# Designed miniproteins, single chains, continued (5), part 49

Each design is a single chain, and the fold is of that chain. pLDDT is the mean over its residues in the fold that is shown.

## One batch from the design tools (miniprotein)

Design m17675
Fold by ESMFold2-Fast:
Structure m17675 (fold): chain A 70 residues (1-70)
Amino acid sequence: MSREELLLRAFEAGGALVKAIEAGDAEAIRKQRETALELAREAERAGLHSLARMLRDLVEQGEKAIAELE
Protein backbone atom coordinates (compact mmCIF):
# COMPACT_ATOMS: atom_id res chain seq x y z
CA MET A 1 0.00 0.00 0.00
CA SER A 2 1.32 3.46 -0.88
CA ARG A 3 1.83 6.15 1.78
CA GLU A 4 -0.90 8.28 0.16
CA GLU A 5 -3.35 5.35 0.00
CA LEU A 6 -2.61 4.46 3.64
CA LEU A 7 -3.19 8.06 4.77
CA LEU A 8 -6.48 8.29 2.84
CA ARG A 9 -7.74 4.96 4.20
CA ALA A 10 -6.68 5.97 7.74
CA PHE A 11 -8.63 9.25 7.56
CA GLU A 12 -11.71 7.45 6.18
CA ALA A 13 -11.56 4.68 8.82
CA GLY A 14 -10.86 7.15 11.64
CA GLY A 15 -13.80 9.33 10.59
CA ALA A 16 -16.10 6.32 10.33
CA LEU A 17 -15.05 5.11 13.81
CA VAL A 18 -15.68 8.58 15.32
CA LYS A 19 -19.14 8.71 13.70
CA ALA A 20 -19.96 5.20 15.00
CA ILE A 21 -18.91 6.24 18.53
CA GLU A 22 -21.06 9.40 18.31
CA ALA A 23 -24.04 7.30 17.10
CA GLY A 24 -23.60 4.74 19.92
CA ASP A 25 -23.63 1.91 17.36
CA ALA A 26 -21.69 -0.93 19.01
CA GLU A 27 -21.70 -3.11 15.86
CA ALA A 28 -20.36 -0.25 13.69
CA ILE A 29 -17.74 0.58 16.34
CA ARG A 30 -16.54 -3.06 16.36
CA LYS A 31 -16.28 -3.15 12.55
CA GLN A 32 -14.52 0.22 12.19
CA ARG A 33 -12.22 -0.54 15.15
CA GLU A 34 -11.00 -3.71 13.38
CA THR A 35 -10.30 -1.70 10.21
CA ALA A 36 -8.46 1.03 12.16
CA LEU A 37 -6.36 -1.59 14.00
CA GLU A 38 -5.36 -3.23 10.68
CA LEU A 39 -4.38 0.18 9.27
CA ALA A 40 -2.41 0.95 12.46
CA ARG A 41 -0.36 -2.23 11.88
CA GLU A 42 0.30 -1.23 8.25
CA ALA A 43 1.30 2.29 9.36
CA GLU A 44 3.73 0.79 11.91
CA ARG A 45 5.31 -1.43 9.22
CA ALA A 46 5.63 1.60 6.92
CA GLY A 47 7.45 3.57 9.66
CA LEU A 48 4.53 5.99 10.10
CA HIS A 49 4.67 5.72 13.90
CA SER A 50 2.63 8.88 14.62
CA LEU A 51 -0.20 7.69 12.34
CA ALA A 52 -0.10 4.22 13.92
CA ARG A 53 -0.32 5.77 17.41
CA MET A 54 -3.25 8.00 16.40
CA LEU A 55 -5.12 5.00 14.95
CA ARG A 56 -4.44 2.91 18.08
CA ASP A 57 -5.71 5.77 20.27
CA LEU A 58 -8.95 5.79 18.23
CA VAL A 59 -9.22 1.99 18.62
CA GLU A 60 -8.91 2.43 22.41
CA GLN A 61 -11.63 5.11 22.36
CA GLY A 62 -13.86 2.65 20.46
CA GLU A 63 -13.20 -0.11 23.04
CA LYS A 64 -14.12 2.29 25.85
CA ALA A 65 -17.30 3.36 24.02
CA ILE A 66 -18.39 -0.29 23.59
CA ALA A 67 -17.76 -0.95 27.32
CA GLU A 68 -19.90 2.09 28.22
CA LEU A 69 -22.72 0.92 25.90
CA GLU A 70 -22.80 -2.57 27.47
Scores: mean pLDDT 81

Design m17676
Fold by ESMFold2-Fast:
Structure m17676 (fold): chain A 120 residues (1-120)
Amino acid sequence: PRFLLGLSLSGDVADLIDVDFEVRVEGRHVTLTLTITVRAGSAFTLTLTLYDADHRELFTLTLTVSADMTLTSLSIRLAPGVRLLEASVSESPGVLTVTVRILTPDGVEVTLTVTIRAVA
C-alpha cells in the first residue's frame, strides 16, 4: 500500500474493542476498509486522515457518533487538488457505515469505507 491512515478517537475510547484495516489496490483504484468495533452505548468522535506515500494529507474525515450509534456530525476536509466523488452514510441497528470516494491529483481513485459496529 502507498497510503498512510492516521486515526484519532476521543470520548468513550475505553469501549473500543477492535480495529481492523484492509487495503486493496487494483491499478489506479484503491479500496481502504476500516472496521471499528465498540461496546453498545459508546459515544465518540473519530478523526481519520489519509496521507500519500510522501506524508501529504489527502483528506480528513471527522465523525461524531452518539451512544445510540447515530451519526450526529460528519465533516470532510479535502487537500488542494483532491476531488470528492462520493460521500454516503448508511445506518442500521448497531452498525454505521460511511463511504468516501476521492480522486487524487495524480488520478488515483480512493474509496474509504468506515464500518462502526456496536456489540454488547
Scores: mean pLDDT 81

Design m17677
Fold by ESMFold2-Fast:
Structure m17677 (fold): chain A 98 residues (1-98)
Amino acid sequence: MMEEIHEEAHRVLMRMGAVAGVPAEKRDAVLAKAEATYERLVAEGVPLSDAAQAAIIEGQLAVRPKELLVTESSLRVMEKYGLVERAKAQGIEIRVIP
């Protein structure tokens, strides 16, 4: 159903976003979580852009940062998929950037 090249392009961008600013020793854990989330959401029929954004956020939450910087677009994805509640449960502050 999905064009493999198009899906892989979103996967590559998702992987790059998930590890941005992440220390080398935590990258494998971040990537494993992001990849698992992306594959699950794509299989559930979630649009590739939303799946990639949610996967990036899931990966970042796995390293339990003190603060998570998100765009308004990413915040909407977080609210839609229950990631705001999970971040709060982990004591992570969410800050919206322009």
Scores: mean pLDDT 75

Design m17678
Fold by ESMFold2-Fast:
Structure m17678 (fold): chain A 101 residues (1-101)
Amino acid sequence: SESEKEFNYVKALMLLMGAVTDVVLTLKRLGKEDAAEEVVRLYREASKQLLEAWKQKDFDKMKEIIRELEKRLVEIGRRNNLPEEVIKLVRDTAKKAIEIL
C-alpha cells in the first residue's frame, strides 16, 4: 500500500538520522568539529536528494543516494579515527534502510 511505502520511507530516514547523529556526536567528542560539520552538510544534502527521489517514486535512486552517503560517512569516519563500532553502525544502518525501501 502507499501508506506502507510512506511509513518505510520515514523509517529509513529516521534510521539514517540516528546513525548520522551518533557519528556527529562521536566526532565532536574527539575534537573533530570540521569533520562533524562536513557530516551534517552531507546528511542535509542526502536528505534533500532522498525527498526528491521519493516524490518521483524512484526507489533505485533512493538506494543509490543511501549507498553514496554510507561510503562518504565511512570515509570521513576512517580518516578521523572513529571507533570501528560506529563505522559498523553506519554500514548496518544503511543496509537496513535500503532493505526496508
Scores: mean pLDDT 89

Design m17679
Fold by ESMFold2-Fast:
Structure m17679 (fold): chain A 60 residues (1-60)
Amino acid sequence: MTPLEVAEREVAAADVTEGQKRVLLNIARSLVEQGKTPEEVRAAVRAGIAGIKEHEAFSA
């Protein structure tokens, strides 16, 4: 898998808003442009998703 494909897979599996998915994909694209590995991109996207879910859980 390419780093971008890894990011798209992680974002597609996430229960987050379309706006949040867009932000996560933009971050992933920036990391890919910086030469980050698929593993590094996956870790960054997962951290972003976890942060969003933690914030939403607090807001509920």
Scores: mean pLDDT 77

Design m17680
Fold by ESMFold2-Fast:
Structure m17680 (fold): chain A 62 residues (1-62)
Amino acid sequence: MKEKVDEALKIMQEGGIDGAIEGYRLLLEAARESVDPENAVRGAQQAIDNAEAKKKALEAAL
């Protein structure tokens, strides 16, 4: 489990915030096909929303 989180963080670091948003979007698509789609989709969508909010905060700080 940690290995997949580390891979996602690596994609985020290499692609920046835009890479993280794209990665979470792909996870959202996979979540729709999960055995618990309601919880999985909610979690992925929240991660996307949080990443977009952080991007706006970072841009405002620059």
Scores: mean pLDDT 69

Design m17681
Fold by ESMFold2-Fast:
Structure m17681 (fold): chain A 56 residues (1-56)
Amino acid sequence: SVEEAKKALRWAAENIPGLAEDFKRALDAIEQASGPEARALANAVLEFVKNLGIAE
């Protein structure tokens, strides 16, 4: 969901300093996007963060 993606991006921005700017921009993009676009961005972000944190 959009809220889960926002939480994941906030966590990533705080805990992955090398990508903090990218995660902040992604948060801004989701907040500025329309509902359908925000959902698409949220799904992409959640998959990206899940892949970064592949721990099994």
Scores: mean pLDDT 71

Design m17682
Fold by ESMFold2-Fast:
Structure m17682 (fold): chain A 62 residues (1-62)
Amino acid sequence: MEELEKLKEALKKAESPEAGVQIVADFLQKHPEISKEEVIKVIRETDVPEEIKQAAIDYINT
C-alpha cells in the first residue's frame, strides 16, 4: 500500500506521457511482487492528464 502511494505521488509529478511510462517502468523493476492489475488501478485513480494515464497503462499491457 505505501509503495503504491509513492507511485501515485510520482505520477502526479509526471510532465509528459514518456515521464509517466518511465515512472511506471522504474516502479515495476523495484516491486516485481506487485501485480500489474494493482498498478493499473492506482494509475486510473491518480489525478493526472488522460494522455499520461493511457501511456502508462499501455506500457504495462505490452
Scores: mean pLDDT 80

Design m17683
Fold by ESMFold2-Fast:
Structure m17683 (fold): chain A 78 residues (1-78)
Amino acid sequence: MFTLKSAIEEVVKAIENKDFEKAQPAITAVLIAYRDENLSEEEKELVKLAYDVINFYGTLRDEEAKKKLEELKKKLGL
C-alpha cells in the first residue's frame, strides 16, 4: 500500500542518493498531495517540507535543501 509518508521517505532517499529519476513516482505523489485540501494539518506540513526540499534541490540551493531535509527527517521520526 502506497502511503503519503512512504512516498515522502522515498523522496528523502532519492535526494540523499542523488537519484531523482528513480523517485519520480514518489515526487509525483508529493506534488499531487500538495494540492489536496483534504489532508490533515500534520500531513500538509510534511508535504510542504518535502516540496521545499524537491524545489531547493532542483534549483541547486544545496544549503537550503539540506536544512529542509533535516527538518523533514525529524518530522518523519526516522
Scores: mean pLDDT 74

Design m17684
Fold by ESMFold2-Fast:
Structure m17684 (fold): chain A 68 residues (1-68)
Amino acid sequence: GEAFKEAAIANLEKLLEMGLLSEEQFEAAVRAIEEAKDAAEARARIREVLSGPAQVYALAAVHDAEHV
């Protein structure tokens, strides 16, 4: 739902502010979340658009948003 997407994007913004995501990685992850119908699809899309440490951080951000 929208509450999940807002929480996930807010978590990604914190990662960007901390320098754990680049601006390009942040934009790709936000797009993945906005295009997804649910958290499972958001995780699948993030795995397609990000790699390495950025993928791990973005997946954690999505997981945390599901458990708020």
Scores: mean pLDDT 84

Design m17685
Fold by ESMFold2-Fast:
Structure m17685 (fold): chain A 95 residues (1-95)
Amino acid sequence: MEKLREIAEKAIELAKELGLDTKEAEEYLEKALKDKSESARRRHLAHAITIAAKKIAEYILEKKLSDEELKEIAKKLGVSVETLKEWIEAVEAQK
């Protein structure tokens, strides 16, 4: 659970650094932090991560980032490069 919050916070922070719109992801993170239900908190954190991850993946695809740049992004997010590639593949599958 602490890991999901950390990933959500890092994804929103990175998206802000990249100049991306983080409003919706921040709203879900705020809901997660205020909710006393562990189940509801997990759902809100997952939603915040999904929104931020989609925007980051779209940015990666638009800028055609290198494998070295993907490693740096994964490191900043606290996720594996494989996880980041799964986010990119999910965005590509929606075409």
Scores: mean pLDDT 81

Design m17686
Fold by ESMFold2-Fast:
Structure m17686 (fold): chain A 79 residues (1-79)
Amino acid sequence: SAVAEALGRFQALLERLLPVLSKDPEAAARFEAILAATSAELQALAPGIAAGDEEAIARAVALLEAAAAQLEALAAEMG
């Protein structure tokens, strides 16, 4: 599914970033904020996704792609 593919890309980016965040507390705090915001919005969309609501599914994909873009920007700032 589109949600599963977007989630997979997001998870791959998390695995790439986690080892480098251990040495930068400020970057780690920004990373945690992105994860917390993304998690909260995904939880709000969960009933719609479970019901097969195409709009909720599309919003979840867009949310995961936006979160991935924020993590890529954070990675670029870290060098």
Scores: mean pLDDT 80

Design m17687
Fold by ESMFold2-Fast:
Structure m17687 (fold): chain A 61 residues (1-61)
Amino acid sequence: SMAELRAKAEEAVALAERDPVVLRVLAHELGMSVAEVRELLRHDREALIERIVEAMEEARK
């Protein structure tokens, strides 16, 4: 469900905030730089969550 995907995306964001290795892996999976992901964490956390949800949906295809 969308709620489950969103919850997993929020958990991934929380882990990326604590662990620089998780942050780098997340950036790579999203096709973004680490600096771009950090910028979203500061300015637009919601957009980062939405991008993760989209990536998770794409991975299911």
Scores: mean pLDDT 84

Design m17688
Fold by ESMFold2-Fast:
Structure m17688 (fold): chain A 88 residues (1-88)
Amino acid sequence: SAARQAQIRALAAQLKDPSPEVRRKALVELVDLNTPEAIAALREVLPTLPEELRIEVREVLIELAEQENENALRVGNAIRDLLPDVSL
């Protein structure tokens, strides 16, 4: 739906937010969606992020995977090529 696509774009934009809490919440919500559209938005936004924020994305995905979040493993594998030295 147009509303879901707008939500996904808003969440992807929030990955650039100055607030670490806002960035974490946006990433968790994108991971929870676990849709091809959410993965595509992550793949589009990640190359535009500074390296420190891409490292942050990697660390959050690792943390979620360690909490047995299967969505984090699937999303992490789908974007692995865009993350610095990640093994998920």
Scores: mean pLDDT 82

Design m17689
Fold by ESMFold2-Fast:
Structure m17689 (fold): chain A 80 residues (1-80)
Amino acid sequence: SAAARAALRERLRAATRRLSELIQQHKKETDENKRKALFEEAQAIADALNATAASLGSPWEFEVTLNEESNSIIVTVRAK
């Protein structure tokens, strides 16, 4: 429905802002336990978005990974 699509767009905007904040904090953080917590929060956001997208029949999936070379959080969108 149009309402469901509008709600998804708003969740995507909020999630994108939070993920950007988490990526920046993770790059500046020197405590490995805190870095792990930031990464886990980013994964939880992606999981919530994927659950919502799946319920709407979306062919897209969000992945959050740690890039070892850049030591940074990477967010990708892929087709199922």
Scores: mean pLDDT 78

Design m17690
Fold by ESMFold2-Fast:
Structure m17690 (fold): chain A 73 residues (1-73)
Amino acid sequence: MELVEKGAEAIRNGDKETVEKVAKELEEKGYKEAAETLRKAAASWPKYKDDPEARELVAEIAKKEALELIEKK
């Protein structure tokens, strides 16, 4: 899903503004839990921002989790 991919990229880069934009679009489509998952990952940025490997891993996990939540709707 294009929105989830865009959100994951923004999480990896610490782009909170883009994450919030993507989250709002997901909510408009009825995917509130997926939107919340992306927001939570972005909010945790201070914990992983200094580790490039952790940034990529958090983005990947958030993407997978959001896609699973969309599938359960």
Scores: mean pLDDT 80

Design m17691
Fold by ESMFold2-Fast:
Structure m17691 (fold): chain A 70 residues (1-70)
Amino acid sequence: TKGGTVSGTVTGPGSAGARWELLDRNGNVVASGVTDSSGNFSLSNIPASGEYYLVVTYPDGTVTMTPVEV
């Protein structure tokens, strides 16, 4: 199975400069980064297609987790 690219926008207070991590089904971090001033992020070269979890830590300490499809 081949992976792909994930991109998107984080919304809400503190979305600019939020730290994000993409986790596979086993909880391994496969990618990480920081959102831009508009809350945008992108990543490529995901090792396998399927469902991942996007964990976002906002500058105010709020943490969210969202399922994402690749």
Scores: mean pLDDT 68

Design m17692
Fold by ESMFold2-Fast:
Structure m17692 (fold): chain A 95 residues (1-95)
Amino acid sequence: SSSLIQKIQDFSRKVIQLHDQVLEDNTPETRERAIEEIRRLTQEVLSLVSDPEAQSLIQKASDYFILGIENPDYGEYYLILGQNYLNQAISIIES
């Protein structure tokens, strides 16, 4: 549904904001808060998704987003990978 797609896009935008916050303030506390927020948002999105393949792709996206926070030197690389998995999930949901 368009509402579910919007929620996934909102998740994507929030992850970009969390990544930017970590780049501005690269402390263990900021990284931990970002990871906790990504996990929370992932659970919210997963609760709305019934398709098992879309759920798997969203979980993969989440795992890459967390890797980007943990490895800020490769943060953009992991962010792009996560975004690609979210876009694949959206394509399945729209099918």
Scores: mean pLDDT 89

Design m17693
Fold by ESMFold2-Fast:
Structure m17693 (fold): chain A 97 residues (1-97)
Amino acid sequence: SAMDLLIALVAALLDVFKEPASEEEKELLVQALTASEEEVREITKEILRIHLKRQGVPEEFIEKLLALLDELGERLEAGEITTMDVYNALVEALSTI
């Protein structure tokens, strides 16, 4: 579940910004491979924050996207939406920045 959220986010960031992950983001991705579900959720949020800051996105929009990520993560864990639904929602939201 948390790993599915991370995969959807990484795919959305790549597709919208066309930029590779930074070394800091790559280290977080490697850490996620051995992390707990809760730790993967925090890693996912940190990757979003780092990537958006690198793209020059204002903090107000970053906080809005983090709130959306939390909502999508909860709905994904509840089985209300699929990993593809998360990816599509993130692509739409990120494309409006």
Scores: mean pLDDT 87

Design m17694
Fold by ESMFold2-Fast:
Structure m17694 (fold): chain A 69 residues (1-69)
Amino acid sequence: GPPAPPERPELSPEQQAERKKLMAEKALETARKLIEAGDFELAENNLEAAEKYGAPKEEVEELRKKIEE
């Protein structure tokens, strides 16, 4: 089974999933703000991070289209 040593503070699988979800949402929000500010390179980096953290692909694609404009 997966290792779960009690001697160190570790996030549970549920907490890790929640953390990834929050990171994805934050990355999407940051990307939106960067697009509004005209920082398209930083916005694209945040969209890549959001997708990696499990953000909905449709939201990532929507924001990428705004960068392409």
Scores: mean pLDDT 75

Design m17695
Fold by ESMFold2-Fast:
Structure m17695 (fold): chain A 91 residues (1-91)
Amino acid sequence: PARTDDERMALRLAEIARELKAKYKQEELTPEQIRELADEIEKELREEGVPERVIGEVVATVTYLADKYGIGDLEALREFARRVLELIENE
């Protein structure tokens, strides 16, 4: 059965989050700690010239899945943000 673009992206993002969780072991993080890590990713995306609306979507997605899957490593979040951008650019 065909997936909608939203469903396809959500499944791919969940897959990426699980890969990163397995690769980068994490402890439970507070929402504040996750937000601080997301802020660093947001700055990097802005410096790369990504539009503000896209940055907001990427950061919200990274924050949500990082919290859900316990991903708190900055490098893991950077890898996740890059892969989310690639998905957006490829669709």
Scores: mean pLDDT 71

Design m17696
Fold by ESMFold2-Fast:
Structure m17696 (fold): chain A 99 residues (1-99)
Amino acid sequence: MKIIEKEVEFDSLGDALKYVGELAKKMEVGDKLIVKAKITSTNPATGTKSDNLTVRIEAEVIEPGKVKVKITVESSNSPALKPGQSAEFEVDVETLLEM
């Protein structure tokens, strides 16, 4: 059992979840992964980055190839997503890799 913490910038939440899947496939049952994911967009003409969403993704390997994922919104530029809002679900690592 180990805890892995990462802070990483992504272009989309799907890319962040795929990253979680890539790490989770190398982890053992009971290992926990915490990813602070900054979702940013880049203006191709100027190179300027904008922070759109920051989420905390907590993933625990509960069975071989299966993880329990909790996503918590830490900051958002969208009024539809509020800080402290969270969702928890169980998902196959293969499903995360296809994000």
Scores: mean pLDDT 78

Design m17697
Fold by ESMFold2-Fast:
Structure m17697 (fold): chain A 98 residues (1-98)
Amino acid sequence: KIGEILDLLSEGTEESILKAAKLLEEVYKYTEIAELARKIINKELSEEELRERLEKLPILTEEEINAIVTLYKAKEYIAAAELLLKAALSHEVQKRLE
């Protein structure tokens, strides 16, 4: 399932990124992250709202937050959502190795 999510993220389309978000939500219970990724793709957040929500997630580094916000400001919505979901997947992999 991790491999399936990685393949979907690597495909880099709106449809594949939304499918990756659904799998992270259903399989690994990253409900808040999946919801945030959908809001990013749907352009539902201000830059300030996005940063505030990302800062509330304990899994993201400051560098990852800055990168996601920068992509969102550049209107690279799919890339911003992809980066968020990749960070969640990386955290899940690391959690399972501990």
Scores: mean pLDDT 82

Design m17698
Fold by ESMFold2-Fast:
Structure m17698 (fold): chain A 68 residues (1-68)
Amino acid sequence: MSKEAAISYLKKLVYEKTGIELSDEEAERLLQLMTDKPLEELTKEEIEELVNKNEKYLATAAQAIRSL
């Protein structure tokens, strides 16, 4: 998918799971912390897997990104 689509999808999943609304820049940084794969090469399934793998830490990570 496109980089913009990956960022948008992550923002949606983070909001649904934590109630935290990230900016596009914050969502991009969070994805870069979760994967070394280029964002434009990510699929929706891979983004869902990254979110599920990190579910217990997701709120803490999102708050930390916003504090930067």
Scores: mean pLDDT 81

Design m17699
Fold by ESMFold2-Fast:
Structure m17699 (fold): chain A 79 residues (1-79)
Amino acid sequence: SMIEEYIEEVDRLIEEVRRLAAEVPDLDPAYVDSVLEKLRRFRERIRKSSPLDAEIELSFARMLLWNMRRIAERVRRAR
């Protein structure tokens, strides 16, 4: 189903966050944990949503990782 595909994408975003945190150890652990917690909440909301609402929630989840990548790049440049 479309919902199942969206959940699988959020699971991939969670894996990418974990990878990024391992590759950039200077990232604030509290910030990393906050991002993971927010992604888990998006996953839960997507599971219970209509396809249209799930797509909107997924867009926010994608934006969260995009912002984290930008922060990680700034942290990497400061090293």
Scores: mean pLDDT 88

Design m17700
Fold by ESMFold2-Fast:
Structure m17700 (fold): chain A 86 residues (1-86)
Amino acid sequence: ELTDEEIKYLIELRIEFAKDLAKEGKLEEAKALLEALLKLLIEKFGEKDELVAKALEALAEVYKKMGKYEEAEELLKKAKEIKEEL
């Protein structure tokens, strides 16, 4: 079975892949992947993990590219709160 360290490493790689998808304009694919990764991270490691903040920041960039600026702002605020508690 995968260790927590291996799971976090794979999730971090997938967050980077989602950011690349967003740069290519594949916004719905990037969003779906980041939402799935966020659910997995929160379930396994809790809401205040560093990778949760990173995934929220990546998802906010996707929402900005979609023109959803208010949703992006809310995600960035949540990511900042997590990072300030670390």
Scores: mean pLDDT 85

Design m17701
Fold by ESMFold2-Fast:
Structure m17701 (fold): chain A 99 residues (1-99)
Amino acid sequence: SEISELYKQLEKLYEEKDWDGMIEVLEKILALNPEGIDAYILLGVLKGLPKEEILKKVEKLLEKWLKEGKITEEEKEEHLKKAEKAIEELTELVKKELE
């Protein structure tokens, strides 16, 4: 799929430490899948968005999925915990790599 090819490009750009290229590819991934939480988190961290702003967007997507019956309340809480941890870990990694 087109998304699969974009994720392969993303992996290569990460190996090359091409952060600007990663941003461009992540924006393309999100254009094809606007509900891609993992891609949105990584893009938000790379762009230097505040944790609270990234989490607010993730929470809105999860609330939509809950209302549509795609996830349970328990799954929503689990996704939020994973998102918060991912934002913290990725923010630390990006700070270390951009020096």
Scores: mean pLDDT 84

Design m17702
Fold by ESMFold2-Fast:
Structure m17702 (fold): chain A 61 residues (1-61)
Amino acid sequence: SLADAVIAWAAAELAAAGASPEEVARVTRLAQDRIREGNLTTLGGILEAVAAAIREVRAAR
């Protein structure tokens, strides 16, 4: 699905930038939860959910 493709791409980008596997897993989980709870089907909505998950994980250190 579009959600899986976007999440996979974001995960690869984070790993390339030096994020730990644990950080990547946290971002993936948060993004998946937001997408499911919001019933997000558009590319824009999915991208926003992924971006928000990345910001939350980074803000938590």
Scores: mean pLDDT 82

Design m17703
Fold by ESMFold2-Fast:
Structure m17703 (fold): chain A 61 residues (1-61)
Amino acid sequence: SMDEIDRVYDDTRRRLDELMDRYREAVRAGDVDEARRVYDEMLRLAQDTVDTIDRLRREMS
C-alpha cells in the first residue's frame, strides 16, 4: 500500500540523516577511512530501499 511505501521513505530518510551526520563528522575530523565506510553504508541503504519499494509497488499491482 502507499502507506507502507511512505513508511519505508520515512524510515530511510531518518537512517540517511544519521549516516549523513556521521559522514560530516568523519570529514571534519579528516578520517578518510570512516568517511568511506559511511559512504558505502549510505549506498547500501539506498539500494535496499529501492529494492524494497520496487517489491511493494509490484504487490500493489
Scores: mean pLDDT 86

Design m17704
Fold by ESMFold2-Fast:
Structure m17704 (fold): chain A 76 residues (1-76)
Amino acid sequence: SVKELLEKAVEAFEKGDYKTVAELLEKVVGRENLALFARVSEEEIEKVKKGEVTPELKKRLAQALSFATGKKLEAE
């Protein structure tokens, strides 16, 4: 379910596993919509899937996950 995917994404986020956060959010919103939802480029999403994350991308994923879950999550 969507709720289980979002709960897994929160667990991944708290562990600093941004690749898993992006992959789980992609399952919720769809691959083509994730970049728009997180307000980043598709190139940046492909980079996070390869384990490359910037502070800005961490912040955008935190904001997207916070919006999806109703929780206040902040990048470290």
Scores: mean pLDDT 79

Design m17705
Fold by ESMFold2-Fast:
Structure m17705 (fold): chain A 91 residues (1-91)
Amino acid sequence: SAEAEAALEAGRRTAEGVRERLLSFGASEEEAERVGELVLEAGRAAVAGREEEARRLALEALELAARALEEAGAEEHAETVREALEEARRA
């Protein structure tokens, strides 16, 4: 449907935005790309109704993003992502 296509497009833009933001905070290109891939996969799983898979992929993305930011020395940004990860795990 047009709504599903719009949701997939929004997911692609979100994945690109996350990747670019991680790179801007000093994350490695490899780790930023991998986080983007996980965000994109999570969005696709969500649109397909695979909620458990979408949740797992989103948690993996947050954990990798936090590690990438920690490795880059972006400690305040890493803490923000760690807090988001803990909130997501409680949901």
Scores: mean pLDDT 87

Design m17706
Fold by ESMFold2-Fast:
Structure m17706 (fold): chain A 107 residues (1-107)
Amino acid sequence: QLTLSEIKNILLESINEERSKYNLVPITNLTFGRDENDPTKLLINLTESNGTQHTVTVTLNGKNIILKYLNKEKTIITSKEYSSLYEFLSEEKNLKKLGKAIAELLK
């Protein structure tokens, strides 16, 4: 089982791998904001080396992981239904897909 620290590190690495393809500065910090009463919603807070901050909202809706950033939206369709975003994030393959989607939204 992945720890929260491992989840954050894999996600950050995946985001920065995709960002490097667009010659964008790396994200240096990533934190999670979450409502404990809403297992379907997660806020991903990202900071660039220059201090620029971004917040991506991630929502679990059936087999859809819906990402929102400003006026941009991206959907990841899952092969199975997850009971919580933590279950989705426990799989390395899902973290790589999520990281790529986040990088595309921030571009």
Scores: mean pLDDT 84

Design m17707
Fold by ESMFold2-Fast:
Structure m17707 (fold): chain A 86 residues (1-86)
Amino acid sequence: ADKLLKEFDELKKRLDELIKELKKLAPNDKEAQKVILEAEIKEGIALIYVGVSKLIGNDEELLKKAIEILKEAIKLLEEELKKIKE
């Protein structure tokens, strides 16, 4: 469980860095704003999974689900950044 929690924290840090970069590069882009909002919603859902996992003894299936959701959010942000940089 501790290894999964550390992976989650590293992914969350990466997500936050990508959101910050996208906000800096495309502050007036409505499509970028939508992608940021979708990523922030996914982060919120992932945090709920982590919270519930902790309440029931650090359930690894719920932690893996949270990690999966953060990876999906990161992919959305990376694809949007790629469009802006190309």
Scores: mean pLDDT 86

Design m17708
Fold by ESMFold2-Fast:
Parts: C-alpha cells; structure tokens; sequence
Structure m17708 (fold): chain A 63 residues (1-63)
C-alpha cells in the first residue's frame, strides 16, 4: 500500500506539472484515502495529500 501511495503522489505531482489538475486531484484523493486507512486522517502524510487535492481543485477553478 505504501508503494501504491508513492506512485499516486508521483502521478499527482506529474499531473500538476502538466496542468492536468483534474487528474492531479483524483490521484491526491486516492493517496489520501489510502493514507487515512494506513495512518489515519490526522497524520501529516494524509494532510499533505488532502492539501494537494485542494490545490489542484483550486487551480482548476482559477482558470
């Protein structure tokens, strides 16, 4: 599961760099769900994934 989280975070970062904010938000949300299952919603890694998803949605809305 941690390797899956790493791949999702990598994919989300790549999507952000490409301007694909919809794909980035989906990847961050999937990573968040897995991190919540592993560590809980208050863990720093889960919070980071949630912030990533929010940033991606924010940039999509700002266009």
Amino acid sequence: KLEEVRKLMEEATRAMQAGDYAAASEAFERAYDLLVEIYGPDHPLAKAARKGAEAARQRQAAA
Scores: mean pLDDT 79

Design m17709
Fold by ESMFold2-Fast:
Structure m17709 (fold): chain A 81 residues (1-81)
Amino acid sequence: MLSVEEAIGLRLRALGVLLDADALVAQGKIDEAIALLRAEIADLRAALTRAGPDARPILQAALAQLEAELARLEALRAAAA
C-alpha cells in the first residue's frame, strides 16, 4: 500500500505541476498546461488505487486541486475557441 510519506511526496509534486501549469498559461500555452494537468491527474488516480487509508485523503486533496484547475483552464480554452 502507498504510504503517507509517499502521498506527501506526490502532493508536493502536484503543487509543482500547478506552478508549471500557471507558467505555461502565462506564456499562452494553455493546451500544454491542460495536457500537463491531465497527465498528473492520471498518475494521482493510479496512486489513489494503491493508497492506504491515511494516505488516501492526502492524495484526494491533491487530486481535487488539480481537477479544479483543469476545469478552469478547459472553460477558458472553450471560451477562446
Scores: mean pLDDT 88

